# Designed miniproteins, single chains, part 74

Each design is a single chain, and the fold is of that chain. pLDDT is the mean over its residues in the fold that is shown.

## One batch from the design tools (miniprotein)

Design m2559
Fold by ESMFold2-Fast:
Structure m2559 (fold): chain A 94 residues (1-94)
Amino acid sequence: MKPSFDELDLQILGVLTLLRERHADDPEVQKLAEELEKLAKEMAELVRQGKEVPKEVLEELKKVLREIKEKTADDPATSDKAERAIKMVENLMK
């Protein structure tokens, strides 16, 4: 089943919340959070304008989410939510 961009945006918001609550003291994780937020805002703006989200934006989202999952591997709540977001991006790219 293909998720909507709205469902992906909510999952990304959840990832960002967990990164900021649980990893506030990790500057590498906070940098990834800033990159993720920027890409999510770009995606949301394109969707709002009725435009197609370029594959390049979805590929960058997936890349940043994978780095977040790897960096938060010791925090299953954050890592699992990042993995769900990755699967949503993969389904939207099909």
Scores: mean pLDDT 84

Design m2560
Fold by ESMFold2-Fast:
Structure m2560 (fold): chain A 66 residues (1-66)
Amino acid sequence: GLPPQEVVDALTEAVKAGDVKRGQELAKEAAKRYGRNSASMAGGSAGGEAKDVEAARAIVEAALAA
């Protein structure tokens, strides 16, 4: 289903802080716990602003590709 709000909030904080490593770790944990689709959706929903959403999506996609 939809990603949990806690995952979206955590990714938003990591993106706003510029912490790419934390963002990737959160994306991998979300994929392991909720599935890759839920982790990708969380990345697409993080940050609120278009710029932050794009950064979050890139971080999640890089983490899931590795």
Scores: mean pLDDT 69

Design m2561
Fold by ESMFold2-Fast:
Structure m2561 (fold): chain A 115 residues (1-115)
Amino acid sequence: MAEELLRRAEELLRELGVEPSEVEKIDVKSLTPTNETAVAVALTSAKLLAIAAEINAELGTPEALAAAVTDLRAALDLIKQARELGAEEKDLEKAEKLATEAAERVLRAAEELKE
């Protein structure tokens, strides 16, 4: 669901003349020797990116919203990596909820910029 919200926000931002940056994929497993540590790094990073995206949505400028889209796409990639590494469903659900709520706020802010 969050990916569809971000796609819609990105489309609105392009109509306003702003292009969100491409996400550079980080392989968290390459940074740590254990799946447990990689999961913790991925989920913590995803939550921080979702918080940063909410702050950018509150600022409400086209450039802040473009940055929020990039951060949330990175958060979703990290959540997918955590799932592949065996993260618990409850922890994945919490991270996905934060990302989805942030994506909803970004979309609403983008819609308001169009009037």
Scores: mean pLDDT 85

Design m2562
Fold by ESMFold2-Fast:
Structure m2562 (fold): chain A 63 residues (1-63)
Amino acid sequence: MTEEEKRELQALYLHMFTGKTREEIAEELGVTPEEVDRFIQRAAQRYAGLTLEELEKLLKEAL
């Protein structure tokens, strides 16, 4: 998994399962809110249909 794919997955996880806003995710990742939207869109397309457990597993594998 590339560093960009890891950031995309982190943004999706934070958006779906932590209740953080786009602005909070952007601050945490050191990117713009517009980039967070792009990351979420790309990750959602790549990981469509995955459960919370499956997404957490992928994030741990990326670490």
Scores: mean pLDDT 78

Design m2563
Fold by ESMFold2-Fast:
Structure m2563 (fold): chain A 100 residues (1-100)
Amino acid sequence: SPLEKLREVFEKYKPKLSPEGRAAFETFLAVAEYILEHPDLPQAERDALLQAVRDTLLGVLRRMTPEEKEIAVEFLKEAREILKDNPDLQAVLDEVIAAA
């Protein structure tokens, strides 16, 4: 499953991230799981969750050191590939990666 692969990749990157970085990516994973498990989620609720993830990831990336940011972006690129069949989540990740 994409969620299982996403969790496996996160565990690989987790030791290299700050506590704040880990918390932000745990939030991303929880939202991605919820969206993937609820394909019939109302559009307004989906949009609100996607916006919250975008804001959380952009915020934490702005506060990271250049070294941690490089590690975080590599994780997000792998997450993007895993989530390629979910265009909403992919679009958020594309925007966040471009802004980093």
Scores: mean pLDDT 88

Design m2564
Fold by ESMFold2-Fast:
Structure m2564 (fold): chain A 72 residues (1-72)
Amino acid sequence: SKIDEYIKKLDELEKKLKEQGVKPEDIMGELSNLVNKIVVDETDEETKKKLYDYMDEVIKKYEEELNNKIGS
């Protein structure tokens, strides 16, 4: 599936950035940049929706982590 290939690339990028000790906000930025590059060239609306859903989950996860660092 096209969406599965994109998700795999996004997960691999996140993993590499975490292994490099990149900050959560910079990881979100890199993942958002990759999604935006994919979406610009993508014509399938269902694939775009699934990519946006993936990014919403990623953003929520990292926002929760960042909020915890400031003591909630």
Scores: mean pLDDT 78

Design m2565
Fold by ESMFold2-Fast:
Structure m2565 (fold): chain A 84 residues (1-84)
Amino acid sequence: GPGYLRISGIKGLSKAELEALLKKHGFTPLEITIEDGSVIPGGKTAYVKFETFEEAEEAARLLEGTVLKGNTLKVTAGKSPLDL
């Protein structure tokens, strides 16, 4: 079944930059959504959908703790968006 990824700690990062990061590591996201945490300082969170949960788990393991533009990424994988 499909896999889902939650990425937090993404202050100042765009959807395009996250997509480029995933593609550089060989991942093919189906959807990327950034929740604009404008009402909560530093509260930006991205959700990524993959074809398989296994791809989402691999992406989470590889990207956890990655530093991009001064942001340390926190990454969680789940089988549904409700598991994140």
Scores: mean pLDDT 77

Design m2566
Fold by ESMFold2-Fast:
Structure m2566 (fold): chain A 78 residues (1-78)
Amino acid sequence: DLEKAKEIKELLEKLLSLPEEEQEKIAKQSGTSAEALREAAKRAIEGIDKYGELRLSDFPSIEELIALAKAIKIIKEK
């Protein structure tokens, strides 16, 4: 769904624009490092820009996907 992909992209861009301290807090709550979370967010944004949707093949691991999903939920609930 293109509209859901756009919403996810906006949330990920918001995540990447947060201060480093906030990114670290969200990453810790998501069970990952801030570096891994930033990489996952960038991959997701690139996939959405290229294909108009979030694809599983854009991620190297399922752990990265799970961490990103948790981070998106945290940002949305703020």
Scores: mean pLDDT 77

Design m2567
Fold by ESMFold2-Fast:
Formats: C-alpha cells, structure tokens, sequence
Structure m2567 (fold): chain A 81 residues (1-81)
C-alpha cells in the first residue's frame, strides 16, 4: 500500500543521500530502522543520528524507544555539541 511505498521511498532516499555524502553509518542505520518496521520519519531520524556520530544500532534503538518529537529533541542536543 501507499504506507509501505512511503517507507521504502524514505529508505531509498536516505541511502542515496548518505552514499552520496560518504556516510556509511547513516546508510546502515536507515537499513536497520526499515528492517525493524519503523515509520518513514523514524527511518530518516535514525539515519540522521548515525550521521551525527551515533553507532547505527544505537540510533535505531533510540528511534524505536522514543517518539518522533523526543528523537528530534535528542538529535538537536547532539547537533549543538
């Protein structure tokens, strides 16, 4: 359905962007978040957290355990350092 297509589109977009920028950890985080069944927003946020220097598995677990709003706050705190 459209929701599944949106998740696949988010994964493909994040992988393409991360590969273009040489961000291997972001590619891995996006893939792991997709396999865990996370929403498109959480797939993108997990990739972003990994791009900020988090391990892919830690980024996915953080996105899995927190709301989108909470993950955005955590990402902002990391980016400000």
Amino acid sequence: GIEQGTREDALEAMVAQAEKLGLENAVEAARLAYEEGLSPEKVMLAAYLAALGMEPEEAVELAKKHSVEEVLEIAREIAEK
Scores: mean pLDDT 76

Design m2568
Fold by ESMFold2-Fast:
Structure m2568 (fold): chain A 57 residues (1-57)
Amino acid sequence: MLSEEERKRAIEGIREAAALGGAGGATAVHGAQDLYDKGEISEEEARELIELARAGM
């Protein structure tokens, strides 16, 4: 399980990848799903990140 700081850094990395679009969007979707599967973020947080990534694809 990630520390609070590691979790925040991972989420910011996903948001940054989503902002790049294209291949970055696909990376962001996978990253958000992985964090959710590991229990690091809520379903709502994962959904928000995935929607952000898809908007940039």
Scores: mean pLDDT 78

Design m2569
Fold by ESMFold2-Fast:
Structure m2569 (fold): chain A 69 residues (1-69)
Amino acid sequence: SMAAKEEGKRLAREALELARQGRAREAGEVLSKAATLLGIPKGAENARKAGEEGDTVTVMSGAAELLEV
């Protein structure tokens, strides 16, 4: 739905800002929620794992991709 797409993009922006602040776990959790709202379950799992591993670069990349589609 349009509402889910808008909320997904809002959460992707939030995840990007959290990752920029070095808050990798929180960023991964928020990005996982964004990917779930956009119907990308593998993206949701990958985002959570990247956050758990402290991989802010992967979280930022994933957030940027969700914001451009």
Scores: mean pLDDT 84

Design m2570
Fold by ESMFold2-Fast:
Structure m2570 (fold): chain A 80 residues (1-80)
Amino acid sequence: SAALARLEALDAEARRLGERAREALAAGDRRGAAEELARVGELLRETARLAYEAGLISEEEREAGLALAERFDALARELA
C-alpha cells in the first residue's frame, strides 16, 4: 500500500539520520548531531501522523510516538 511504502521510506530515513548523528558525536560534532536528532524528531511525528491516518495504530500508540519525538527534540536541544 502507499501508506506502508511511505512509512518504510520514513523508517529508512530515520535510521540514516540516527547513524549520521552517531558519526557526528564520535567526531565531537555536537551541533551536527543535534541537527540530525532534531530531524529524527520531525520524521517520528510524520510517521505517527501517517500511521494513525492510515488506521495502522491506535490513538495511544500515536501519543507514544509523539512523546518519543519530543524526547529526540529534547536531546537535540541538550546537544546544541
Scores: mean pLDDT 87

Design m2571
Fold by ESMFold2-Fast:
Structure m2571 (fold): chain A 85 residues (1-85)
Amino acid sequence: MTLKEKLQYVATTFRERKSATSDLLNSQEMDEVVPRLEELGKKYDFELTTHYISTGSYLITIQATDKTNVDAVVADLEKIADELS
């Protein structure tokens, strides 16, 4: 699964459940994704949690709050996925 596909999965899951946990991310994928998700979380008031599984293996969870515009988050996640190729 590419980083683009992992982010598309997060976007789809977040749309349906208002909460999404990623597939396993390596250190490079974390460096590319976490700063972008932190900016989105600040913009749209969702919670971002990172999970250490082992060296080079991480998960990311995003969780909507009562203030989160879910459709806007999904649109921006899909845009980020398209930019990360």
Scores: mean pLDDT 86

Design m2572
Fold by ESMFold2-Fast:
Structure m2572 (fold): chain A 98 residues (1-98)
Amino acid sequence: MEEKLEEALKYYEKGLEYLAKEDYEKALEYFDKAAELFRSLGMERVADYVEALKALPLIELGKVEEGEKLRKENEELVNTYSLEELLEIDKKKLKEKL
């Protein structure tokens, strides 16, 4: 579990790095990898947060409708919580299921 969490966080950080460089294709690739790993770990809220971060790169690549949909579906989550807060929520939820 810990190794996969570290890998998911690394992909998330790479996604942010490429987003800052305006490399939108690579930002999407790394956010997809991070979201998949978080979801495989049962960290659904963190995965949804990372998927929301794909909205801007999708819009910039001309996939405006897809990006706008992701933005609207996850607007409340992203505006209410930090990634760190969602990590703590999902970690607590996982401990209750074990």
Scores: mean pLDDT 82

Design m2573
Fold by ESMFold2-Fast:
Structure m2573 (fold): chain A 62 residues (1-62)
Amino acid sequence: SPQELAGEALLLYQELAGPRAARPPFRPDDPAGTVRALVERARAEGLSEEQLAPLRELAAAA
């Protein structure tokens, strides 16, 4: 489901950016927006486009 994809994206973001990285709030009513916000936060944290690729795939699926 889109909510499951958003949850997976949040876990992946924490693995890539680190457990102390700032995360956007999870919005159950907007899972696609949640995943897009995670991609933008990952860019802000300095992750490479290669590291962002799996997050962008989850955003496209949500």
Scores: mean pLDDT 75

Design m2574
Fold by ESMFold2-Fast:
Structure m2574 (fold): chain A 146 residues (1-146)
Amino acid sequence: STLEDVRAVLELLDALARGDKARAIELLQSLFGLSPEEAEAVVNIPDLLEFTGKLIERTSNEAVKTAILIATLRHLIALGDMEGIEELLEKYTTPEEQEKLKALIEELLAKPRISLQEITTALAQLFLELGRITPEQAELIIRLLQ
């Protein structure tokens, strides 16, 4: 199911964050149809935007694309990487979505202290309002993408 696919991609992102390359390779094969050799190559990409692009381009599931986008934006916002944020939004969102996302990101970056949970919650709520994910998918992303 689409909800199970979102859960599985969040598990992939968690495995990558923990350095569990073996689990990440298994999930890359099952979720994106990569060969063992392709999955090993992808898991070793050091550039976050190149890695994210490979995954988004490989899936037709809009909820999975959105979960990857939320996770990547969360990381870039936490780093204050405005160039990376702008590149990601230009490639994977519409001009109307970009206006709303840029306004939200500017608000988040203006806060003197912000948690990863606050960033995830704000992004998931906005993508729900944009119609890219369901309420159940948004709740799952907020819960699992700590």
Scores: mean pLDDT 87

Design m2575
Fold by ESMFold2-Fast:
Structure m2575 (fold): chain A 81 residues (1-81)
Amino acid sequence: ALPAPLSAEELAAALREAVRAGRIDMSEAELEEAVAAIRAQYADMPPRGILGATLTLRALLAGWSEEEQKALWARARELLA
């Protein structure tokens, strides 16, 4: 079964946790930009996009490779576009 979709604040918290855990190599400025984008665009995101971001962040926290971590950041930004 798919996990429940994360709220905007839960997505932001998961992203901060991934960066804190060293799963994503992001500057503080990049992290704040990404969090602001999540909060600003969440209401306009399709449900599938929110689910995709949820699954991707959970997989990242479970130990994806560095290349997959960089792809995750790009994908999260794309899902917020």
Scores: mean pLDDT 69

Design m2576
Fold by ESMFold2-Fast:
Structure m2576 (fold): chain A 97 residues (1-97)
Amino acid sequence: ASAAAMDAAIAAYKAGLEKLREDVRKWLMEQGVSEEDAERAAERILSLTPEQARRFLVEELGLSPEDAERIVQKVEEGLKQARADASATRNAALAAS
């Protein structure tokens, strides 16, 4: 029961991160980043702090500081949502057990 709840939470979190990576890729392409560069950058951004991600977007991808800040904010919101969904999934699985 406990192990199944943790497995469900981990799966939900991974699904949330995968969706967020795809969303970030699309947001970067909307800013004129190539599909290949956007895919690599989306994966990189999810591993960086907000400050590091903002600098990476400006310095390496040539985004304006304003556009970089909007993307970082959306990433933070997406990470918060993925964590909330994982927590809700764990709680639901524990209640069902």
Scores: mean pLDDT 82

Design m2577
Fold by ESMFold2-Fast:
Structure m2577 (fold): chain A 70 residues (1-70)
Amino acid sequence: MLTLKEIGELFNKATSVEELIEIARKMAENGYLPKEEVDELIERYKKGEITEGEFGLRLSQLLSDVFKKS
């Protein structure tokens, strides 16, 4: 299983929204993020309902709750 430290390193290396999407999916698969909320956020981005910046902001809000509990 991926650790939160390894996930943080992946975020630091990410240069595209596609890489952020893959990291978010891996976090959901490992139980760090709610899968339903992650899937909804990804779907909204893919449909063009939110921008790249909005996707990043929403993902950061989800991550804030995880890191506060760790």
Scores: mean pLDDT 76

Design m2578
Fold by ESMFold2-Fast:
Structure m2578 (fold): chain A 102 residues (1-102)
Amino acid sequence: AVKLSVTAPSSVAAGGSVTVTGTATGLPSDGRKYKLSIWKKKAGSDEYTFITSAITTAPSATISGTVSNLTKGETYEFTVSVTDLSNPEKVIWGTPVTVKVT
């Protein structure tokens, strides 16, 4: 089964940067291309913003993106998605992680 994980610090100081790492495992070895993407949203918002992506045919992939200019006192959610490029309506979303800006 496909498993997605996201890793980020639980907090970051205002004016600092946070590195978000997304991992997908258990991707089918079927020769199809899969796009692994990292997304950000402000807690309480429904609008994800794109951070980074990579395309893989491997059974596992890891990507990392760095985010800065986060607002002091806000909370952000980061997640990872996997899209089958042969069937782009088939998107798997990971469980978000929360980062607090102190």
Scores: mean pLDDT 84

Design m2579
Fold by ESMFold2-Fast:
Structure m2579 (fold): chain A 95 residues (1-95)
Amino acid sequence: MRDLLISALGVAKREVREAMERGLVDPEAAQKAIELIDKAIELVENAGPSLLEQDRAAREAVKLLKEAYDIVKEHASPEAVERMERVLKAAETAA
């Protein structure tokens, strides 16, 4: 479901940015994660009208979010990782 997935991606971006501002994640890792999340949002928003195109975009967006999560978990506090993991689970359910 496009709107739920875009919402989950937006929450993920906010969590990474807030963690970076609080010094809970390495700034370079946070920026790379945000760039992957922005790419995921763009893919979902620009997906074609067919269910197949929307499914492909959703699957690719979840993969990009998982890559962002993998970067964050190696460079972030346990609290920030736990928050990001909850968002990833929500995004996987929405896709």
Scores: mean pLDDT 80

Design m2580
Fold by ESMFold2-Fast:
Structure m2580 (fold): chain A 95 residues (1-95)
Amino acid sequence: EEEAERAERLVRRAGDIVIDTLNDPNASQIERDEAIAIFEIAVAVIINSLKPTDPEAAERIRELAGQAITAAENGDVDALRKAMDGLIEAVREAL
């Protein structure tokens, strides 16, 4: 499995957990916060990997991740899905 495919899978899985948790009316605030924290860690690994060689791609991914995190914190699943689609595309293009 190539690095790009592994990075995409990591972000997609973390993002899907956030979406699923936000869509679950029985999910606790702790469960939602944990899902968002795991997503932030996954994205930080990718950003830190890219920053030394492609700082522009790292910044683009940081911006899109920030949009996804803000949407998740606001419970805006539609905005989160849109930000996730852009983030996954940016990860594919960078790696």
Scores: mean pLDDT 82

Design m2581
Fold by ESMFold2-Fast:
Structure m2581 (fold): chain A 100 residues (1-100)
Amino acid sequence: DLAAAIAALPEELANEPNPSSREAGQWVMDELENKPSKEELEKLVKEAEELLEEAVKKGVLSEEEVESAKRAIEESKDDGAALKLLIKQLERKLKEAAEK
């Protein structure tokens, strides 16, 4: 499950010598420690939905990925770490699509 996977990542990524992997590990640890309030969770849901709509318009996600992202947003209304992970993944896909 996503929450369990996120919880396991900081132990491995924190010891990674690659700076990029260490940044990812630090980000996951910060999200686990600093869980957002209900108001912040609502803002994260809106951000994720807006990024998902943009990704759909640009054709950077498959239909299966769109359905999975929609379900993840609905299920993660009280899971800030999962919402922020989705936002990061969508931002990355949009950035890569803009560069191609």
Scores: mean pLDDT 66

Design m2582
Fold by ESMFold2-Fast:
Structure m2582 (fold): chain A 71 residues (1-71)
Amino acid sequence: MEAEKLIEEARSLLEKAKQAIDNGDVEKAVQYLQEIVKVINKLRELGDYEAARELMKEVFELTKKIREKTL
């Protein structure tokens, strides 16, 4: 189903973002997080607010890690 595919895409992007952070590639990590936000917006349009909220929480945690490492 559409929502399930979007959730899998977002999880794949989260893993790529985590790998980019671990490799010190902040620019790539930010790009992956932007793509995840696009997927979250699509999930909201489909009415899957619970999945969107879970993914947004993960994005927030990774964004915090990036901010801590960029200074």
Scores: mean pLDDT 82

Design m2583
Fold by ESMFold2-Fast:
Structure m2583 (fold): chain A 94 residues (1-94)
Amino acid sequence: SKEDLIKLAVELYKIISKLSPEDQKAVSKVLVEKLKEYGVEVLSDDPYILTLQLSSLSKEQAKEIVEEVVALLRELGHDEEAAELEKLIEEYLD
């Protein structure tokens, strides 16, 4: 449901907000690029706004984007945050 996507967006933002400014910018770049690929008008580079824009997508599209964020978090050494996000994907998108 759209309500599940909004809940996921809020939880994703909480994870991103714990990161350094540089790592937040890296995640925001992935979100911007993927939202544009799905034809969504990007309203801001602010991670809070970007995560909320995921609620405009299908669950399948949101899952693809969030899985790319998981991969990026692991590359940046945030394995605990990546694992938390994988559980959120299972809860809200599966």
Scores: mean pLDDT 86

Design m2584
Fold by ESMFold2-Fast:
Structure m2584 (fold): chain A 68 residues (1-68)
Amino acid sequence: MLSVEEIRERAERALEVIETMDPESARVALRVGIAELERELERNRDNPERVEALKEIIRRFEEKLAEV
């Protein structure tokens, strides 16, 4: 299972890649990413540190989705 730091690093890298996409592709990628992060959140529900980190990352993806 990925550490909180690895999840954050992958999220940052994904956002960088998404910024190079056309708006339609970016929206699809962000929605898929959010869905995957929500599944990860559910899987880690008994780990408060991971839950809070995942919620922060989901918020950042949602903010990016609003910009695209």
Scores: mean pLDDT 79

Design m2585
Fold by ESMFold2-Fast:
Structure m2585 (fold): chain A 91 residues (1-91)
Amino acid sequence: AKEEAVAALEEAAALSDHPERVRKSVETVRNGKDEATLEAVRVAVKWALARGITDSSKIGALVAGIMIRAVGIMIEKGVSLREALKMLGIE
């Protein structure tokens, strides 16, 4: 849920030399409206870590990119969150 997504971002920040980048993603997640958006963040972080991507810059960019792109796609294209996630390669 939301607290789990925030916890994942906080953990990513703790593993990092660039915690401020991850903190920007935390603000976006805290302003998230539903579990699907938060699940996208969780999946992105877990997928990065599972593939050996441990660099905070890479993890922070991935999480921030997914959150910003999903919200941006929803606003600009007028599509649902689910459809935006599909456009990003997330179901």
Scores: mean pLDDT 61

Design m2586
Fold by ESMFold2-Fast:
Structure m2586 (fold): chain A 68 residues (1-68)
Amino acid sequence: SKELYEKAKEYVEKHIKDPELREQVLRALDIIREKLEKNNTPEQKEYAEKDIKDIVEQALEMERRREA
């Protein structure tokens, strides 16, 4: 949903301090949103929600490893 996308984008902007990683993750989220706008069956929405969560978790892990 647009709400989940917006929350994920805000969360990335707040928690990912590396500008290059942040831009990469934000672009990935934009691609997911664009795909949903073109074809949003319930299955595709579920896949997109999982992809958003996976991308955010991976970005947070990369940020943590950078700080460690």
Scores: mean pLDDT 77

Design m2587
Fold by ESMFold2-Fast:
Structure m2587 (fold): chain A 62 residues (1-62)
Amino acid sequence: SELDRLIEEALRIVRESPDPLKAIAGLTPDPRLVEILERAEKEFGPEAVSRILQALLDEFLP
C-alpha cells in the first residue's frame, strides 16, 4: 500500500540520522521526515502518522 511505502521511506530517513531516537522524538527534526508525516496525515489521517511513528519506535527502540 502507499502507507507501507511511506513507512519504508521514513525508516530509511531515520536510519540516515545521526541520532534516530532524537529524530523520531522531533528533537532534531529532518525536513524529509516532517514531509512524510504531513503527507501521511493529509492522505490517510492522524492514525497513519501514529502507525509510522510506531513502526519507527519498533525498529529503533532498544
Scores: mean pLDDT 81

Design m2588
Fold by ESMFold2-Fast:
Structure m2588 (fold): chain A 110 residues (1-110)
Amino acid sequence: MEAAEEAEEAAEEAIRAGLEASKGAKTSKSAAGGAAAGMSGAGGWAGARIAREKGDSEEAARAAESAAEGAKGGAEAAKKGGMSEEGAEKALEEAEEAEEEAREAREAAA
């Protein structure tokens, strides 16, 4: 049960990282990167929530890991596309925190 809650929280962090990447975008290319990260996070969140409701901690952890990886990729793409350094660093930090939370959720589900 605790692992599923941690996975859901990790997916929410990934969504936030994607949104932060989008907000700081200075170009259409940076905005696209942030949007892709946000979509990956949203999907993962939904999957983690459904798995949590069913008590499947392993499935929830997998969904959160996927969402966090997508958010990190999007934040990196936004930074390369001319996003502000502060905005890109914040988005990347939140994505890295989401990856760590997802990893801990996976270990707890084992």
Scores: mean pLDDT 65

Design m2589
Fold by ESMFold2-Fast:
Structure m2589 (fold): chain A 94 residues (1-94)
Amino acid sequence: AAAIVDEWIEELDRILAQRDAFLARMNATLNADEQYLYKPPADIYVAFLERAKAYLREHRDAPVDALMAELEAMAQKAEEEIKKILEEKKKELE
């Protein structure tokens, strides 16, 4: 499991390293109302990736199935939080 976990951590590091480019793109292409709508989902996604990386680091020797189950649960929770915030922000802009 440790070798697979190290590969997953490397991929998460790569995704997080793209954060600055992603945020710069949002600031360059989105107006204030669009940033108000989309920035909170982006922040939740980054927080999810950081939590996932921390979990993988702590549990490098855990079975792959257990790691996948926890990552899936974390992803589903982040997706629900994103959906709720998008609905709330859309109501404020309408």
Scores: mean pLDDT 71

Design m2590
Fold by ESMFold2-Fast:
Structure m2590 (fold): chain A 85 residues (1-85)
Amino acid sequence: VKEAGEAALKALDEAIAAETDPLVRRTLEAIKKYLQENSDDEEKARRAVEAAIGALKRVASRLTDPEVSEKLKRQAEEIEKLLEE
């Protein structure tokens, strides 16, 4: 969970930088803040990471740049693997 949380924070920062929609960026920032504030609560951290994975996949599917889209999808898959261990 801790490693998945750290990976999720990095991926969220990259998604926020790539996203141009201010409402979507605000949602990503809210997930990031919740994860940072609840990193010591395993149940809350897990839910925040799951929310981050979903948000990253949605942002990736909306982006027209295939390089950025593929990177975010790969990061989401990597976080999912870390979350199981």
Scores: mean pLDDT 78

Design m2591
Fold by ESMFold2-Fast:
Order: sequence, then structure tokens, then C-alpha cells
Structure m2591 (fold): chain A 68 residues (1-68)
Amino acid sequence: SSVEKAREYIEKAKKYLEEGNYDEAIKFARQAAMYALDAMNQGRESEAAELLTEAAKIYKEAMDKKAA
């Protein structure tokens, strides 16, 4: 499901962020956000909103650290 894929890509993004691989963290966070939006369109609004928020948080952290 789109929720399961979003969760999987969030975990991959977190791993890359932890490893200092900010480019991969950004890519996986963006993919996670896309799956979360797809899940929202399928009526999984509350769960999808939580996943989208987490993906956005990882994206912003990776962008900030890449710019530093």
C-alpha cells in the first residue's frame, strides 16, 4: 500500500540522514511524501498526514545540514 511504501521510504531517509548522506535522505524523503499524498487521496487522511509531516521534517533537516 501507499502507506506502507511511505513508511518504508521514511525509514530509508532517516538512515541516510543519520549516515550524513543528505542527498539520498532528501531523495527518499521526497519519495515518502509522494506516497503519503497518494495515501491521503485514498482516504487514509490522518495516517497520511502524520507520514507527510515526518517526511517533510527529514527533508528540511537534510536540506539545512547540506547547506551548512
Scores: mean pLDDT 85

Design m2592
Fold by ESMFold2-Fast:
Structure m2592 (fold): chain A 57 residues (1-57)
Amino acid sequence: SMDRILRGQGMQLNGRGRGYLMLARRYLDLGDVDRARSLYRQSRLYFQQSQRYFQQV
């Protein structure tokens, strides 16, 4: 069903968002604030996309 596909895509995007969030935290710990900031932005975009997919079901 469409609901199953949308849910799967939402979960995949959420996983990518979590990956970027973990990388952002590591770069923050290393003092690379600019790279951390870029990675946080990427994480937020993936979470926003994931939420849009979940809202369609």
Scores: mean pLDDT 82

